# Ledger of designs, part 71: designed miniproteins, single chains, continued (4)

Each design is a single chain, and the fold is of that chain. pLDDT is the mean over its residues in the fold that is shown.

## One batch from the design tools (miniprotein)

Design m14460
Fold by ESMFold2-Fast:
Structure m14460 (fold): chain A 91 residues (1-91)
Amino acid sequence: MSDIQRTQQSIRQLSDQVSRVQDAIDSGDVDLIRQAAQDGQRVLQQGQDRLRQSQVASRQDPSIRPYTNGLGGVVGGLQSLVQQAQDLASG
């Protein structure tokens, strides 16, 4: 139960950050994009750590697996957007 709650909390935080990075990219404002990339990288690192822990837990408890898969998808999405934001901010 606590692992699922932590994973769901991480999914919400990552999804919120995906929206923030996307909004910054869509704005075309280099300063906002740079800030969103920095904040996104920080949140991404936390999400990757949570994903690793969730993967271990899901091997012992199959009921956790859908939450682990959901977290993995959002982590991948944020990783791609952060990379795009970093590339744009470096221009």
Scores: mean pLDDT 86

Design m14461
Fold by ESMFold2-Fast:
Structure m14461 (fold): chain A 60 residues (1-60)
Amino acid sequence: MMTVLDYLRERLQLENASDEQTVELASLMLGLSKSYLMSKIHKPLTPEMEAELDARFRAS
């Protein structure tokens, strides 16, 4: 099952980036705090989370 981190790496095209680098860029693009994202990145990507993140990427 895809994690939030796996989704962010795929969406940002950051296959070789560290967790910290991925969260840093995602935080800037999505307008979410780094601490919020760090608390979520190792959790399974739920349909609700995927929809929220996709909407935020489209709004950016």
Scores: mean pLDDT 81

Design m14462
Fold by ESMFold2-Fast:
Structure m14462 (fold): chain A 64 residues (1-64)
Amino acid sequence: SATFRAALRQLVGRDLKLFFPDREFGEEVVERLTDWVLAESARLGGRVRREDLLAQAERIIAET
C-alpha cells in the first residue's frame, strides 16, 4: 500500500509536469491529486480515466 501510493504519487507528479509544463504547483497539489486518485480508483473498482484525472488536477490547482 505505501509502496503503491509512492509509485502513484511519482506518476501523478510526472503527469502534472507533462500536461502543465509552464505551471508551477506545490506539494499540496500533488498530494491532494494522489489521494483523490486513490479514492476514485477504489470507488470505481478500476482505473481513473486520464480525462478525469486532468479535470480534477485543474480543479485542485484552481483551489490552491
Scores: mean pLDDT 77

Design m14463
Fold by ESMFold2-Fast:
Structure m14463 (fold): chain A 59 residues (1-59)
Amino acid sequence: GPEDRRRNLRGIETASKGSGTGARIAAAMAMKELGVGDPAALLQMPAEEARARGLELAR
C-alpha cells in the first residue's frame, strides 16, 4: 500500500546517504524491489544526485 511504498522509498533515501558502491547498490536494489526509477542509472550517478533522487521518490 502507499504507506509501505513510502517506507521503502525512505529506505532508498537512507541507503543513498552512504558513500561508496555498497550503499548505491543497496539503493538500486530497493528501487528494483519497488519498481521505481532506474537502478542502473542510479549506480552510475554521483552520490549527491542519487541522494536527491531518493528524496524525490520518497514524496
Scores: mean pLDDT 59

Design m14464
Fold by ESMFold2-Fast:
Structure m14464 (fold): chain A 81 residues (1-81)
Amino acid sequence: EEVEKKAYELGQKALDELRRIDPEAAKTAVEYMKKSEKEGLTKAAQIASRAFRAAHGEDYGTRVGLALALYGTVKIKKKKS
């Protein structure tokens, strides 16, 4: 429950930061998140990871990519409930 709230917040912040560093990548990631639950989240995470890796280095890109994927998963659960 608390973990889901934090995951949602972290993913939302990651998406917002992606919009700051690469608005086109953010737009594409959001589009993928809307189309599919599993595959869309994976592609969105990859897009975010690549953009953040280019801006801040590989480790940071991987971390925010994972945060975005987790956010999408939690968002789907909350939309269902």
Scores: mean pLDDT 64

Design m14465
Fold by ESMFold2-Fast:
Structure m14465 (fold): chain A 68 residues (1-68)
Amino acid sequence: SEEEIRKRAREAVENQEKMDELLAEGKDDPEIQALVESAKALAENPDQRETAEGLVAEAIRRLEEKKK
């Protein structure tokens, strides 16, 4: 669900291991790699955390669509 995706995105922004898991899951998709790596960089700045969450949520949505 969209709510589940948003919750996972918030957790990933606070947990670098979760970000690394997303990079591994999306290893064959350069767009997912770019979204997660951008989110990792933005998450270093507290003022950018909500933007980072949005990028992670988009990466998770792309992963879910790829499984269909």
Scores: mean pLDDT 81

Design m14466
Fold by ESMFold2-Fast:
Structure m14466 (fold): chain A 60 residues (1-60)
Amino acid sequence: DSEIEKVVTEILEKGAKEIQDKLNKMLRDNAPFSEMKSEQDALRKAMIKEAVEARKKLEE
């Protein structure tokens, strides 16, 4: 149980950092706001899905 919580938390923390890093890179590359929003939404959905799937696997 503590292992499940740890894995889920790590996925969410890593995902949040990846989203921020990606947006920072896009800002440096002068990307349009529409592209940044699309990328942020996609990465957020992927992060949540990964966390849910990881929890399900660890729960047997």
Scores: mean pLDDT 80

Design m14467
Fold by ESMFold2-Fast:
Structure m14467 (fold): chain A 74 residues (1-74)
Amino acid sequence: STLRLIGSDGDTTDIPRANGGAGELTVGGKKSIVLASETPDGIALRMLGEDGSSGQTLVPADATEVTLSGADSA
């Protein structure tokens, strides 16, 4: 199955929920590559900006959709 990602500008992309899922999205106004990894606590998303910036977030294993605005979550 897939996880829908929503960027800060409202664009969406669907990625596999399993390890190795990858997609491109705008996060915090920057083009970013989002990588998915399964963990015991859920799906870890790592964001790599085109300027070398990086970020991380964790989503529940049963989540179907996530908004990546940066500021709205720790």
Scores: mean pLDDT 73

Design m14468
Fold by ESMFold2-Fast:
Structure m14468 (fold): chain A 60 residues (1-60)
Amino acid sequence: GKEEAIRYAKEAVGAAARAKTPEAAAKAVQFSQLAGEYAREGNAEEAKKYADLAKEAADS
């Protein structure tokens, strides 16, 4: 539901904030913004997908 989608968007923002390089941070921020947009639509599946991508980008 919408609450789960919002949770994923928050996780994506957290991942972007912990990125150690500017390049990783830029990619993670981009994915976190997409996760936030899908969270506003209540689309938990897409919000989760982009949250996972943000976490992967932050670790790269």
Scores: mean pLDDT 83

Design m14469
Fold by ESMFold2-Fast:
Structure m14469 (fold): chain A 67 residues (1-67)
Amino acid sequence: GYEEALRGARETGEAAAKGDREAATRAGQSLVDARPEKEDALRVAREMAAEGDAAGASAAYGAFLAS
């Protein structure tokens, strides 16, 4: 759902901001693998992009495409 998609996107963005590329990749892949609802993933991607979190937005958009 929305909460799981938002958490996964935020974890990806936070790891990327810390320079932890391995953690960012794992968090982003976990979000895609969780297959959140397409509408929820797209909503989160737009919200993360609006906040300037490119890594979180990218991960959520990847989940949207996978769903």
Scores: mean pLDDT 84

Design m14470
Fold by ESMFold2-Fast:
Formats: sequence, C-alpha cells, structure tokens
Structure m14470 (fold): chain A 80 residues (1-80)
Amino acid sequence: SLEEFKEEVLKIFDDLSEGKITVEEAYKRIKELFEKYKLTPAEKNEVIRFLLQYAVKRNDKKGFELAKKLHEDFLDEELA
C-alpha cells in the first residue's frame, strides 16, 4: 500500500530531523522499505525527488543529506 509506505518514509524523515536516528540508520531503513514495498527503480527515483523537495521546503539539512545520498546511489539503477 502506497499510503503505508509514505507514512513509514515520512516517519523516518521526522525521526532523523528530530535527531532520534542517524543519516546512516535512516538510509538503511529507507532501503529496507524500498525492498519491502518492491518499488521499481523509477518509483524509487520519484520518491527520492519528492524527499529532496520535502527537505528543501522544510529547511531540513539532515533530510537533504539523506535524500541526496539516496539520489546518488539509486540514480544509477535507472541507467543500468
């Protein structure tokens, strides 16, 4: 379910922004969610673009760092 996925991803971002988890832990959890929900490379890239915009809109430096790391790592999946 896309709603459950979205709620879990946003919770990870909120936990990161509140300092409850590290960027590395948040990255790991989001990768696990991509696998759990079986997102395609295109869907992963759409989510990552959304998260980049979400972090910028909220002035969330940690969220931006996380989203940028995801973008760099998962962009190559669409090119391969």
Scores: mean pLDDT 79

Design m14471
Fold by ESMFold2-Fast:
Structure m14471 (fold): chain A 75 residues (1-75)
Amino acid sequence: SPLQQQIQQLQVQIGLFRIARDTERMIAARLEAQYRATGDPRLRALADATRASIQQTDAQIAALQAQRDALEAQL
């Protein structure tokens, strides 16, 4: 059905954003570890920027999940 096709497309998009988020989390952890070792304020700034990016990715995932759940409720 068209609804099942839309749900499948949303699931693919959610999966891709989850991979991106996991990559961002790994980068943030590495930047924090390097900042702890060096005290370089540029690494702190990069970690903060990466955390902001994670928040945006989480918001995108939440929006897509809400759309998927609304469509699933119509099945």
Scores: mean pLDDT 91

Design m14472
Fold by ESMFold2-Fast:
Structure m14472 (fold): chain A 94 residues (1-94)
Amino acid sequence: MSPWEKLEELHEELEELAEELKPHLSAAQQRTVDELLERVREAIRERDVEALDEHLTKLGMLLGVQALRHKDLELLERLSELGKRAREVIEELK
């Protein structure tokens, strides 16, 4: 599997995780999450490593803060592990 195929798979996992958190998000936060998920998908398609890194960092921070505020430690752990896996793939592309 290419690094970009791995990132597409990780993006699908991130979308699923974000859906689990959506009940805890405001309408504005849900729109921001959806926009960032779209920016991540676009960066993967365009193979833009810098844009991908930036958008994943912003999305991870937003989701992580919300998971922590709602005491969803299991989701926070899953997000952390997914972010670590994504970082390892992104570093391979630099």
Scores: mean pLDDT 83

Design m14473
Fold by ESMFold2-Fast:
Structure m14473 (fold): chain A 79 residues (1-79)
Amino acid sequence: SEQEELEKQIQELVDEMAKLVDDYLAGKISVDEFIKKLEELEKQLIELIKQMPLPEEIKQQAIDHLKALLEKLKAWAKS
């Protein structure tokens, strides 16, 4: 189904974000590369969340929480 395809794409992006964090912690990528790739993945994930068959309020809350979490991650990486 379209929902199952969206859920799979979301999981793949989440897995890519986890790998990106692991690569950064292992010293394989710079802070600038980490932030750039994190922001690219964030944009893609937000677009998929918008396509989910959920109430708009729930989607907006999920997007707001994601943005807040990723801002904390970027601040941590810059420290």
Scores: mean pLDDT 87

Design m14474
Fold by ESMFold2-Fast:
Structure m14474 (fold): chain A 79 residues (1-79)
Amino acid sequence: MYEEGIKKAVDEAVKKAQEVANEMKKLGFTEDAERLLRLAKEAQEAYKKDSGEATKNMLRAEGAVKEAQLKIDEKKKKL
């Protein structure tokens, strides 16, 4: 259960990061989008090596997704 739960959470975090990163690229935040994708990839790679570390890296990726979404929302308000 623990390992399966982490895999699902990591997969969902990666998917959300890809969706948010694509929107960031459309708005001109290319560097921020690449950083977000890198964090998601790190979480996925951590899961393959150590499921315990995957949880920590997944939380970092989720935090980056939330930060990215705030930047997208702020940019849209100025347009």
Scores: mean pLDDT 74

Design m14475
Fold by ESMFold2-Fast:
Structure m14475 (fold): chain A 81 residues (1-81)
Amino acid sequence: ELEEEYEKLKKELKELSKELLEVGSKLGLAYIQRAVARIAKDEALLARAEAEIARLEPRLRELEKRLKELRKKLKELKEEL
């Protein structure tokens, strides 16, 4: 049933959007910490911030790709209603 598929995609989009926002926020903080570390010459903070960025950037890109695909599918289903 089309309504069930639409509801499922809506739920997936909501979950993915939450995860994307959470990862994006953490990545944003890591960029700020990196900038602060460079100004303060804090090598330990710099290393931690760069490690966090290296971990989060690939995850954010994966989530953004999935979000784009889910939005496309949701729009297509909505237009079929």
Scores: mean pLDDT 82

Design m14476
Fold by ESMFold2-Fast:
Structure m14476 (fold): chain A 104 residues (1-104)
Amino acid sequence: SDDANLQATAALLEEVAKELQPELEKIGEEYGGDTEKVKEALEELLRRLRERRETPGEVAALGLLAAALGDKETVREAAEEMAKQGLDAVAAVLERLAAQIEAK
């Protein structure tokens, strides 16, 4: 059922928000006026998630940050991991984001 997949996606987005919001707020508070420093901080967060991720929320965070930074290969890696966990709706969104990056 699409409803079950959407409910799982909503729960995952809440987990992502809970995990990323403190990190993003800290970056915004410390570097919010400096676009280059914000980008460097986001790239460091992406590097940490690439080295180690253990939860579906961390995998989704990896994919979304990679998409924001234009890293299509990392977005595809995150999509494959989401699909392996049965989160097909999230995987489909990440695959679409990777395709959009490649089309530019």
Scores: mean pLDDT 73

Design m14477
Fold by ESMFold2-Fast:
Structure m14477 (fold): chain A 124 residues (1-124)
Amino acid sequence: SLSDIPQSFLDLVNSLFDRAMEDIRNGTFDENFEQTFKVLVQVLELSEEEVNYILEVYEELKKSGDEERLALFYVLVTLAVHLVLVENVPVEEAKRFLLSSLEDLRAGRLTRDSLALRVYQLRQ
């Protein structure tokens, strides 16, 4: 449950979210996203189909004007890289986390708390 999430995971997600929101407001978001996305493609060994799907979600969110959902998208991408490179989560598990969470984001079901819970569960 949400009450079982250690504060450190909530703090991580909130810190990444706040930075993404600042990047959106300062007009640096697209440049920072492009750099992180290149790392994501290499680290998660994404197929052309998976790359195209993620970029399609990105363009949809940009057109929506929903800055909070766009920020949450960037948090997702950053966390997927973090899970593999820092937490040593298997690539296939991090990829599954990313793709399933993107579906929930598109559907308006993903929150910062639910994202922190998912990251915590992958480490156990």
Scores: mean pLDDT 87

Design m14478
Fold by ESMFold2-Fast:
Structure m14478 (fold): chain A 85 residues (1-85)
Amino acid sequence: MSPEEKARELLKEARELLTKAHQAIDAGDYDTAREYLNKAIEKLKEADEYLKSLPNPDPELVRETVVLYTAAGILLAAVDFLESL
């Protein structure tokens, strides 16, 4: 696989993990939600490393990485807030 193809696969995996995190939050399973969010963040970090290895990375993949990373951070903050109630 090319580095861009690896980044796309990692972003796909991160999206699936974020969906599972949302489902865990809806179920009130905050520990499981944190596990999925942390796994998504690790996939996003790996995708970022592949994209940074390229001289001219696809701007859409860079944008998606930032958007998903931001979403994961917001969901972690939301889980911490909800668990504090």
Scores: mean pLDDT 87

Design m14479
Fold by ESMFold2-Fast:
Structure m14479 (fold): chain A 94 residues (1-94)
Amino acid sequence: MVTLTDEQRRALRIAGAAVRVAREEFGASPETVDKIVKAIKELVSRALKEGKPVTPEEVIDTVRKVLSEALGPEKADEVIKRAVERADAEMASG
């Protein structure tokens, strides 16, 4: 396995948490979930091509854009808040 920095681990945890929160707590459609996953994959692919790490801020911005379009900005902000809280809790327990 490649050794990830704490920042990279947090970015990936936020990405995963955002997908779960949107799907499980906010009832995001399979289409909306697919858009989030595709946007994150595009972000990761771009970062790999450019030789740059993915940051938590880039993940948050990417997820917020997709969710704001699908659910509106208020719900997007709530999903992000819940995702960050969940990701930080998972990292604090390890």
Scores: mean pLDDT 79

Design m14480
Fold by ESMFold2-Fast:
Order: structure tokens, then C-alpha cells, then sequence
Structure m14480 (fold): chain A 79 residues (1-79)
């Protein structure tokens, strides 16, 4: 169980480049893939104003997650 807890945290680590600190909330995003269409910004933990480059990296790795998060996030990436 502890190993899985650490693994879940590690999942947020690669995305930490987009946000200041990695958050376990990101692991919840993966689990909520069922409601991908209804994902919230709170779950993604992504703060607007990040580098589009970092956002594109996330899109490349988790394209479905970004799409699910919100159309607003995509607008930032498109920009």
C-alpha cells in the first residue's frame, strides 16, 4: 500500500514541471478517467499562466487528461 502511495505521488512528479509543487490530486485525475469529460481544474491542479511548452508536454503525455480537464486549458495551449 505504501509503495502504491509513493507510485501515485511519482505520477504527479513528471507533471510538477507545469505546477510549482506536485500534488496527489493528479493521481485522482487518472482514476476519474471515467468522468474524463467532467474533469475539473481543481483535480488537474494546473494553474493558468504556465508555459505553453510545459502544457504541451502534459498534452503529449496525457492527451486525454488535458482534453478532459477543460476547454479553457486547451485555449492556453493553443495560445
Amino acid sequence: DEIKKEAAKSLTSPVSGVTANPDSSLSAVIRERKASVTLRDTVSGIEFGLSAEAAEELLSKFPELVRTVSPRLREEILS
Scores: mean pLDDT 44

Design m14481
Fold by ESMFold2-Fast:
Structure m14481 (fold): chain A 83 residues (1-83)
Amino acid sequence: GDDQDETLLKAVLDLIERLDEVDLTPEVVAKVIQEVAEKYNIDPKRLLKRTIKHFSNILEVHSPSSPERQKAEAYLEVLQSLL
């Protein structure tokens, strides 16, 4: 029970849902990160780093043919460009 970690995870999931509905360009993704970070009162850079960690973990445990891994690879490419 770390309330900050629970809020951060909720923000990561909300960010992923919003990214599913937008063009994965650095400009659009940066704007969505800022909006989600403001909604949850989180540092945008902290949200970005935690989302990168989330998708990196998916790459370690899922097979190359899984839809989860393919989605994670696409999202990591744009998210890492924003670091």
Scores: mean pLDDT 81

Design m14482
Fold by ESMFold2-Fast:
Structure m14482 (fold): chain A 90 residues (1-90)
Amino acid sequence: MRERIEELLREARALSRKAAELFDTDYEKSLEYLGRWLEVRREIARLALEAGVSQEEAQRLVEELYHRKFSKETAVKLIRAEAFAPKTAG
């Protein structure tokens, strides 16, 4: 559990970093990295929950261990893109 969570955290950090770096250059590829990052975070939360913590607490612990700057910045950029592109181009 402990080592597995650390491995997943490293992978998630790398994915969020790539998503943030590519957001302005290649939005579609950035979203692919973000999607995978969310999937990895979900697995970390599930493992923590199985260890006896609540889902909310598990997500909080995972977020605290991440590089907040990339996680928050990526989310803000996504919200911004959604707000300024109400219809998705093919």
Scores: mean pLDDT 62

Design m14483
Fold by ESMFold2-Fast:
Structure m14483 (fold): chain A 74 residues (1-74)
Amino acid sequence: MEEELQKARELFAKAAKEINPKIGEVVDKVLKEDPTASLEEIAERVAKETGISLETARNLVRQALKKAREEFKK
């Protein structure tokens, strides 16, 4: 379970970087500092660091999570 969660977070950060490198870098940093951060907290940090809207950040973060979950189940 713990190993699975860590792998899922790593895939999530990687998926975010593939969508947008700047957004992915922020996601990676947030998850390293707080592995329990919610999607909302991650989206807020992405919006703050990159200057994009919170709605856009939420959409990109959710897309990255979905992609990561697809890779994880393989």
Scores: mean pLDDT 77

Design m14484
Fold by ESMFold2-Fast:
Structure m14484 (fold): chain A 66 residues (1-66)
Amino acid sequence: AADEFAKQVAIREAKRALEEHGATLDQASEVGKAAYNAALDALNQGKTREEAERIASQAADEVLAK
């Protein structure tokens, strides 16, 4: 399901933020939320899972750049 996939993407992006970027738990939570929303929105627009993952990664990077 789209929700389950978006949740998996969110978990991966939050983990990446913690492990690769030294993010705090609060920052990782914000990254996960942004990635989840971006992936779910992309899938609801009819985009592929690959496109949803790329869009979610971009959203995660934008949170980390703030």
Scores: mean pLDDT 83

Design m14485
Fold by ESMFold2-Fast:
Structure m14485 (fold): chain A 73 residues (1-73)
Amino acid sequence: GHGGGAAASAGIKDNAGVDVEGTASPEEIRKAALEGAPEISEEAAEKLGYAAQTNDTEAAEEGGKGLREALGL
């Protein structure tokens, strides 16, 4: 499924400017979040990866909050 991965991908692109596909592996999504927001918590980065693995939109929302906090947004 693409729902959670697509949401995580869009959040990373829109907030951090790093392009990653919503169909990318959980590791690639997590790496993109860390690349775009180096100060992101490990927990938030793992939630973005988990959202891609499980199609969990709620995990994408929680990880996205951590991403925005790391960017001062």
Scores: mean pLDDT 77

Design m14486
Fold by ESMFold2-Fast:
Structure m14486 (fold): chain A 74 residues (1-74)
Amino acid sequence: SAREEAYEALIEELAARLRERLRALGASDQQVEGAVEMLRSMLRDLGLTHGASLEQLREVAELFLRWLERELAE
């Protein structure tokens, strides 16, 4: 559906941004891909199963990234 296509497009955009930022922080390929798969799973569940808006998915992705940056700093 058009809705599923819009959500999948946003999820892949957010995943690409997460990869770029984690790599810039020196995360390993394994850490990057693990984080991306967690993000994709979380955003698909929130958006497609629980009806979260595209704006809410962007906000959740930003919070997830901030959490990961904090974890990687330890």
Scores: mean pLDDT 84

Design m14487
Fold by ESMFold2-Fast:
Structure m14487 (fold): chain A 98 residues (1-98)
Amino acid sequence: SLLEKLEKALELAEEINKKISELAKKQKDPILSFRLMAAAAGLVTNIEIAINALKKGKLTQELIDQLLTDARDTLALAEKYLPELVPKLEEIIKLIEE
């Protein structure tokens, strides 16, 4: 079901957020650190919003499109700075699209 897919996407996003938070403590570039943490935390929050909206029968295509945009933006940052996180982000996108 879509709910199970969003809950799995949330689990993956929380793992990414935890990993980025740990890596940010070792990062010398404070702007890059902030950008990575903001992207990861934002993705978690937006998946939680989508799950809550779905449970209330209020999930819109606009919310799904925003979530996919946030996931793809986070993927682009991961491809450049944290390539080890790319497979989990691709799985999140697939779960939301399919």
Scores: mean pLDDT 86

Design m14488
Fold by ESMFold2-Fast:
Structure m14488 (fold): chain A 55 residues (1-55)
Amino acid sequence: SMDEQQRQQLVQGWGAVDPSLSDAEREALADQALAVAKKTKDTGKAAAAEVAAEL
């Protein structure tokens, strides 16, 4: 599914940015970004930027 594909891309992205993150931490960050994106409906970009800004 598209959601699963986006989730995996986020997990890989976090791992590339910070290799010290565990697999569980990467998945948690990816799930958080997807949850915000779903809540905002058509503002997936804004949701991802909001999560990134908290880092």
Scores: mean pLDDT 66

Design m14489
Fold by ESMFold2-Fast:
Structure m14489 (fold): chain A 64 residues (1-64)
Amino acid sequence: GPLPALDEEVLRHILRAVNRVMEEATLDEVTEFSQAVAAAYKANPDLSEEELERLRDEFLERYK
């Protein structure tokens, strides 16, 4: 079923984070990141843009 109603701004932040990962990662790794973001949002529906950027940066650490 559809995800719970997300704030439009939160969705935009998620899309920006995913787009950044897509620049550096394979499709499988993008899928892994998307699942991690979905799990984080399921655990905390009030997840901030800063937390999403933190998740992105931690994921991208594998390319450092």
Scores: mean pLDDT 68

Design m14490
Fold by ESMFold2-Fast:
Structure m14490 (fold): chain A 102 residues (1-102)
Amino acid sequence: SLTEELKKLAEEIESLAQHYENLVKDADKRAQEIRDKELARRKAELEHWFAVTGRSEEELEQALADFEKEVDAEAKRHITYLENKAKFLKELSEKLKQLVEE
């Protein structure tokens, strides 16, 4: 019946929501690992460039801070995407369950 199919769909969507919630829990650790790697690479590149061009250490620190903000903003966008996806799927599952329980 349509009722049984909607119930099964709601349960599958709830399982998918749980998967995204689990990704959010791991996302902070993964974001930190990626951040550390990207910052180390960029720091080495900028230190070489600034040494060659004779630019100030203050300019290097500012360039690194700006890059760190970009990496952190991207990590925050990814985490927010996963959180919004989990929330949407959870709300969708609940709405489908309500339709079945009429």
Scores: mean pLDDT 81

Design m14491
Fold by ESMFold2-Fast:
Structure m14491 (fold): chain A 79 residues (1-79)
Amino acid sequence: MMSAEELIEKILELVRRYIDALRAHAPQSEIDAIGRQIDELVKYAVENLSPEELEELEKRLAEVEPELRAAGDAYAASL
């Protein structure tokens, strides 16, 4: 079974890969595949983590949110 710490780290690793894919102008299929993996793991986290662990996940995601937004905005502007 995946620990809460392992799950949070895996979600963050995928978010970093998503940002990198956007910056590299990776194929849409690759970007979509990473996005689906993030969505599935976040759903699993909401169902399986305690409120305190979810708060930690939210704080860690909030730290990368400005970078994710900037990468997404730049990618959209390049289309």
Scores: mean pLDDT 84

Design m14492
Fold by ESMFold2-Fast:
Structure m14492 (fold): chain A 70 residues (1-70)
Amino acid sequence: MEEELRRLAEEAARMVARTRRLAAAGTLTPEELAAAEAEARRIEAFLATLSEEERLLFYEYFREAYAALA
């Protein structure tokens, strides 16, 4: 479970970082935004099935991964 949470958190962090860079550069396409939103919805649905402890662990991994990309 922990490895799966880490992988999903890292994927989410990369998606958010990429989307933010494209938006800041004015190069974010409607298709890329739609894909990012669809992925965010899938992640949110997954997180809703997790315990509070697992959600906190996911956010911890997300924060670490996101910081490494900045």
Scores: mean pLDDT 80

Design m14493
Fold by ESMFold2-Fast:
Structure m14493 (fold): chain A 111 residues (1-111)
Amino acid sequence: MTLEDQLAALRAVLASRGMRLVGEWETDGVRVERYEGEVTDAAGVRTRERFVLAASPEGRLRGVLERETTGAGVAPRGATAIGDSDEEADALAAEVAEQGPEAVRARLEAE
């Protein structure tokens, strides 16, 4: 599988889970794509989810899932690094689709 095939598969998975591409750039030969989903409740509390894909010129893929809740009295968010494999990205996306982002967040925060 080529790097382009892997990127296309991951993009399709992220899009199918309601995450949208909000930024795309290259730095030092690394292609970076940022995906975001966001929920704002009636009280103005925002939960922002970011997934960052980084593809190296050597064909390595990395994903980082970050969650940010910005509102009164809310603690800073953590980040979870996803490895170089399509399997880890697909598994994360499948969990989000099946259980929703809140359940996946709770599990990742417990790790």
Scores: mean pLDDT 57

Design m14494
Fold by ESMFold2-Fast:
Structure m14494 (fold): chain A 87 residues (1-87)
Amino acid sequence: MEELKKKYEEYKKKIDRYRTALNAARVLQTQPREQGLDNAEAALKKDPEIGELLLEAVRDPVAGMRRLQEKIDEYEKKAEEYKKKIE
């Protein structure tokens, strides 16, 4: 039970992290391209996984934001599966 609850909390944290990244990707699109790239590269140094997806979203906003949303959907499904196992 404790291990399943830990996995559920881990996926909830991943969902929050990726939702924050998706929101950041939307903000980056409102910025000049060079500023957006600088911000995405700074994120890459702090969090390589999220930064890579943000960098992709600056280069190709449609594909990059789609990938971020797909990761959110994947982690939400995993969180729901673990929640069901705990119940």
Scores: mean pLDDT 78

Design m14495
Fold by ESMFold2-Fast:
Structure m14495 (fold): chain A 86 residues (1-86)
Amino acid sequence: MVNRIQDMIRQGRSRDDILSVFVDYLGLDMDSVQSMVDGMESRGFNYVQTAQIIEHYMSRNPNINSALGQIGRDIHNGKSLDQILS
């Protein structure tokens, strides 16, 4: 996922095209992906950082809903990108 998101950003692809990558890789609907990405952006995370965080949590917990719940708690508790990825 991360590599594909990076490639799309370098190619100047639209937000909708980038969000479609998250839909395809996570099996979430577009509304859920938009809410997730908007939430991450409101906390200062870009698309690449969002993909990195999700892949990191999914490597430990392959259930996307459980992974998103853990990410939400860690971000709410003020964890930085470096702390989340450690």
Scores: mean pLDDT 79

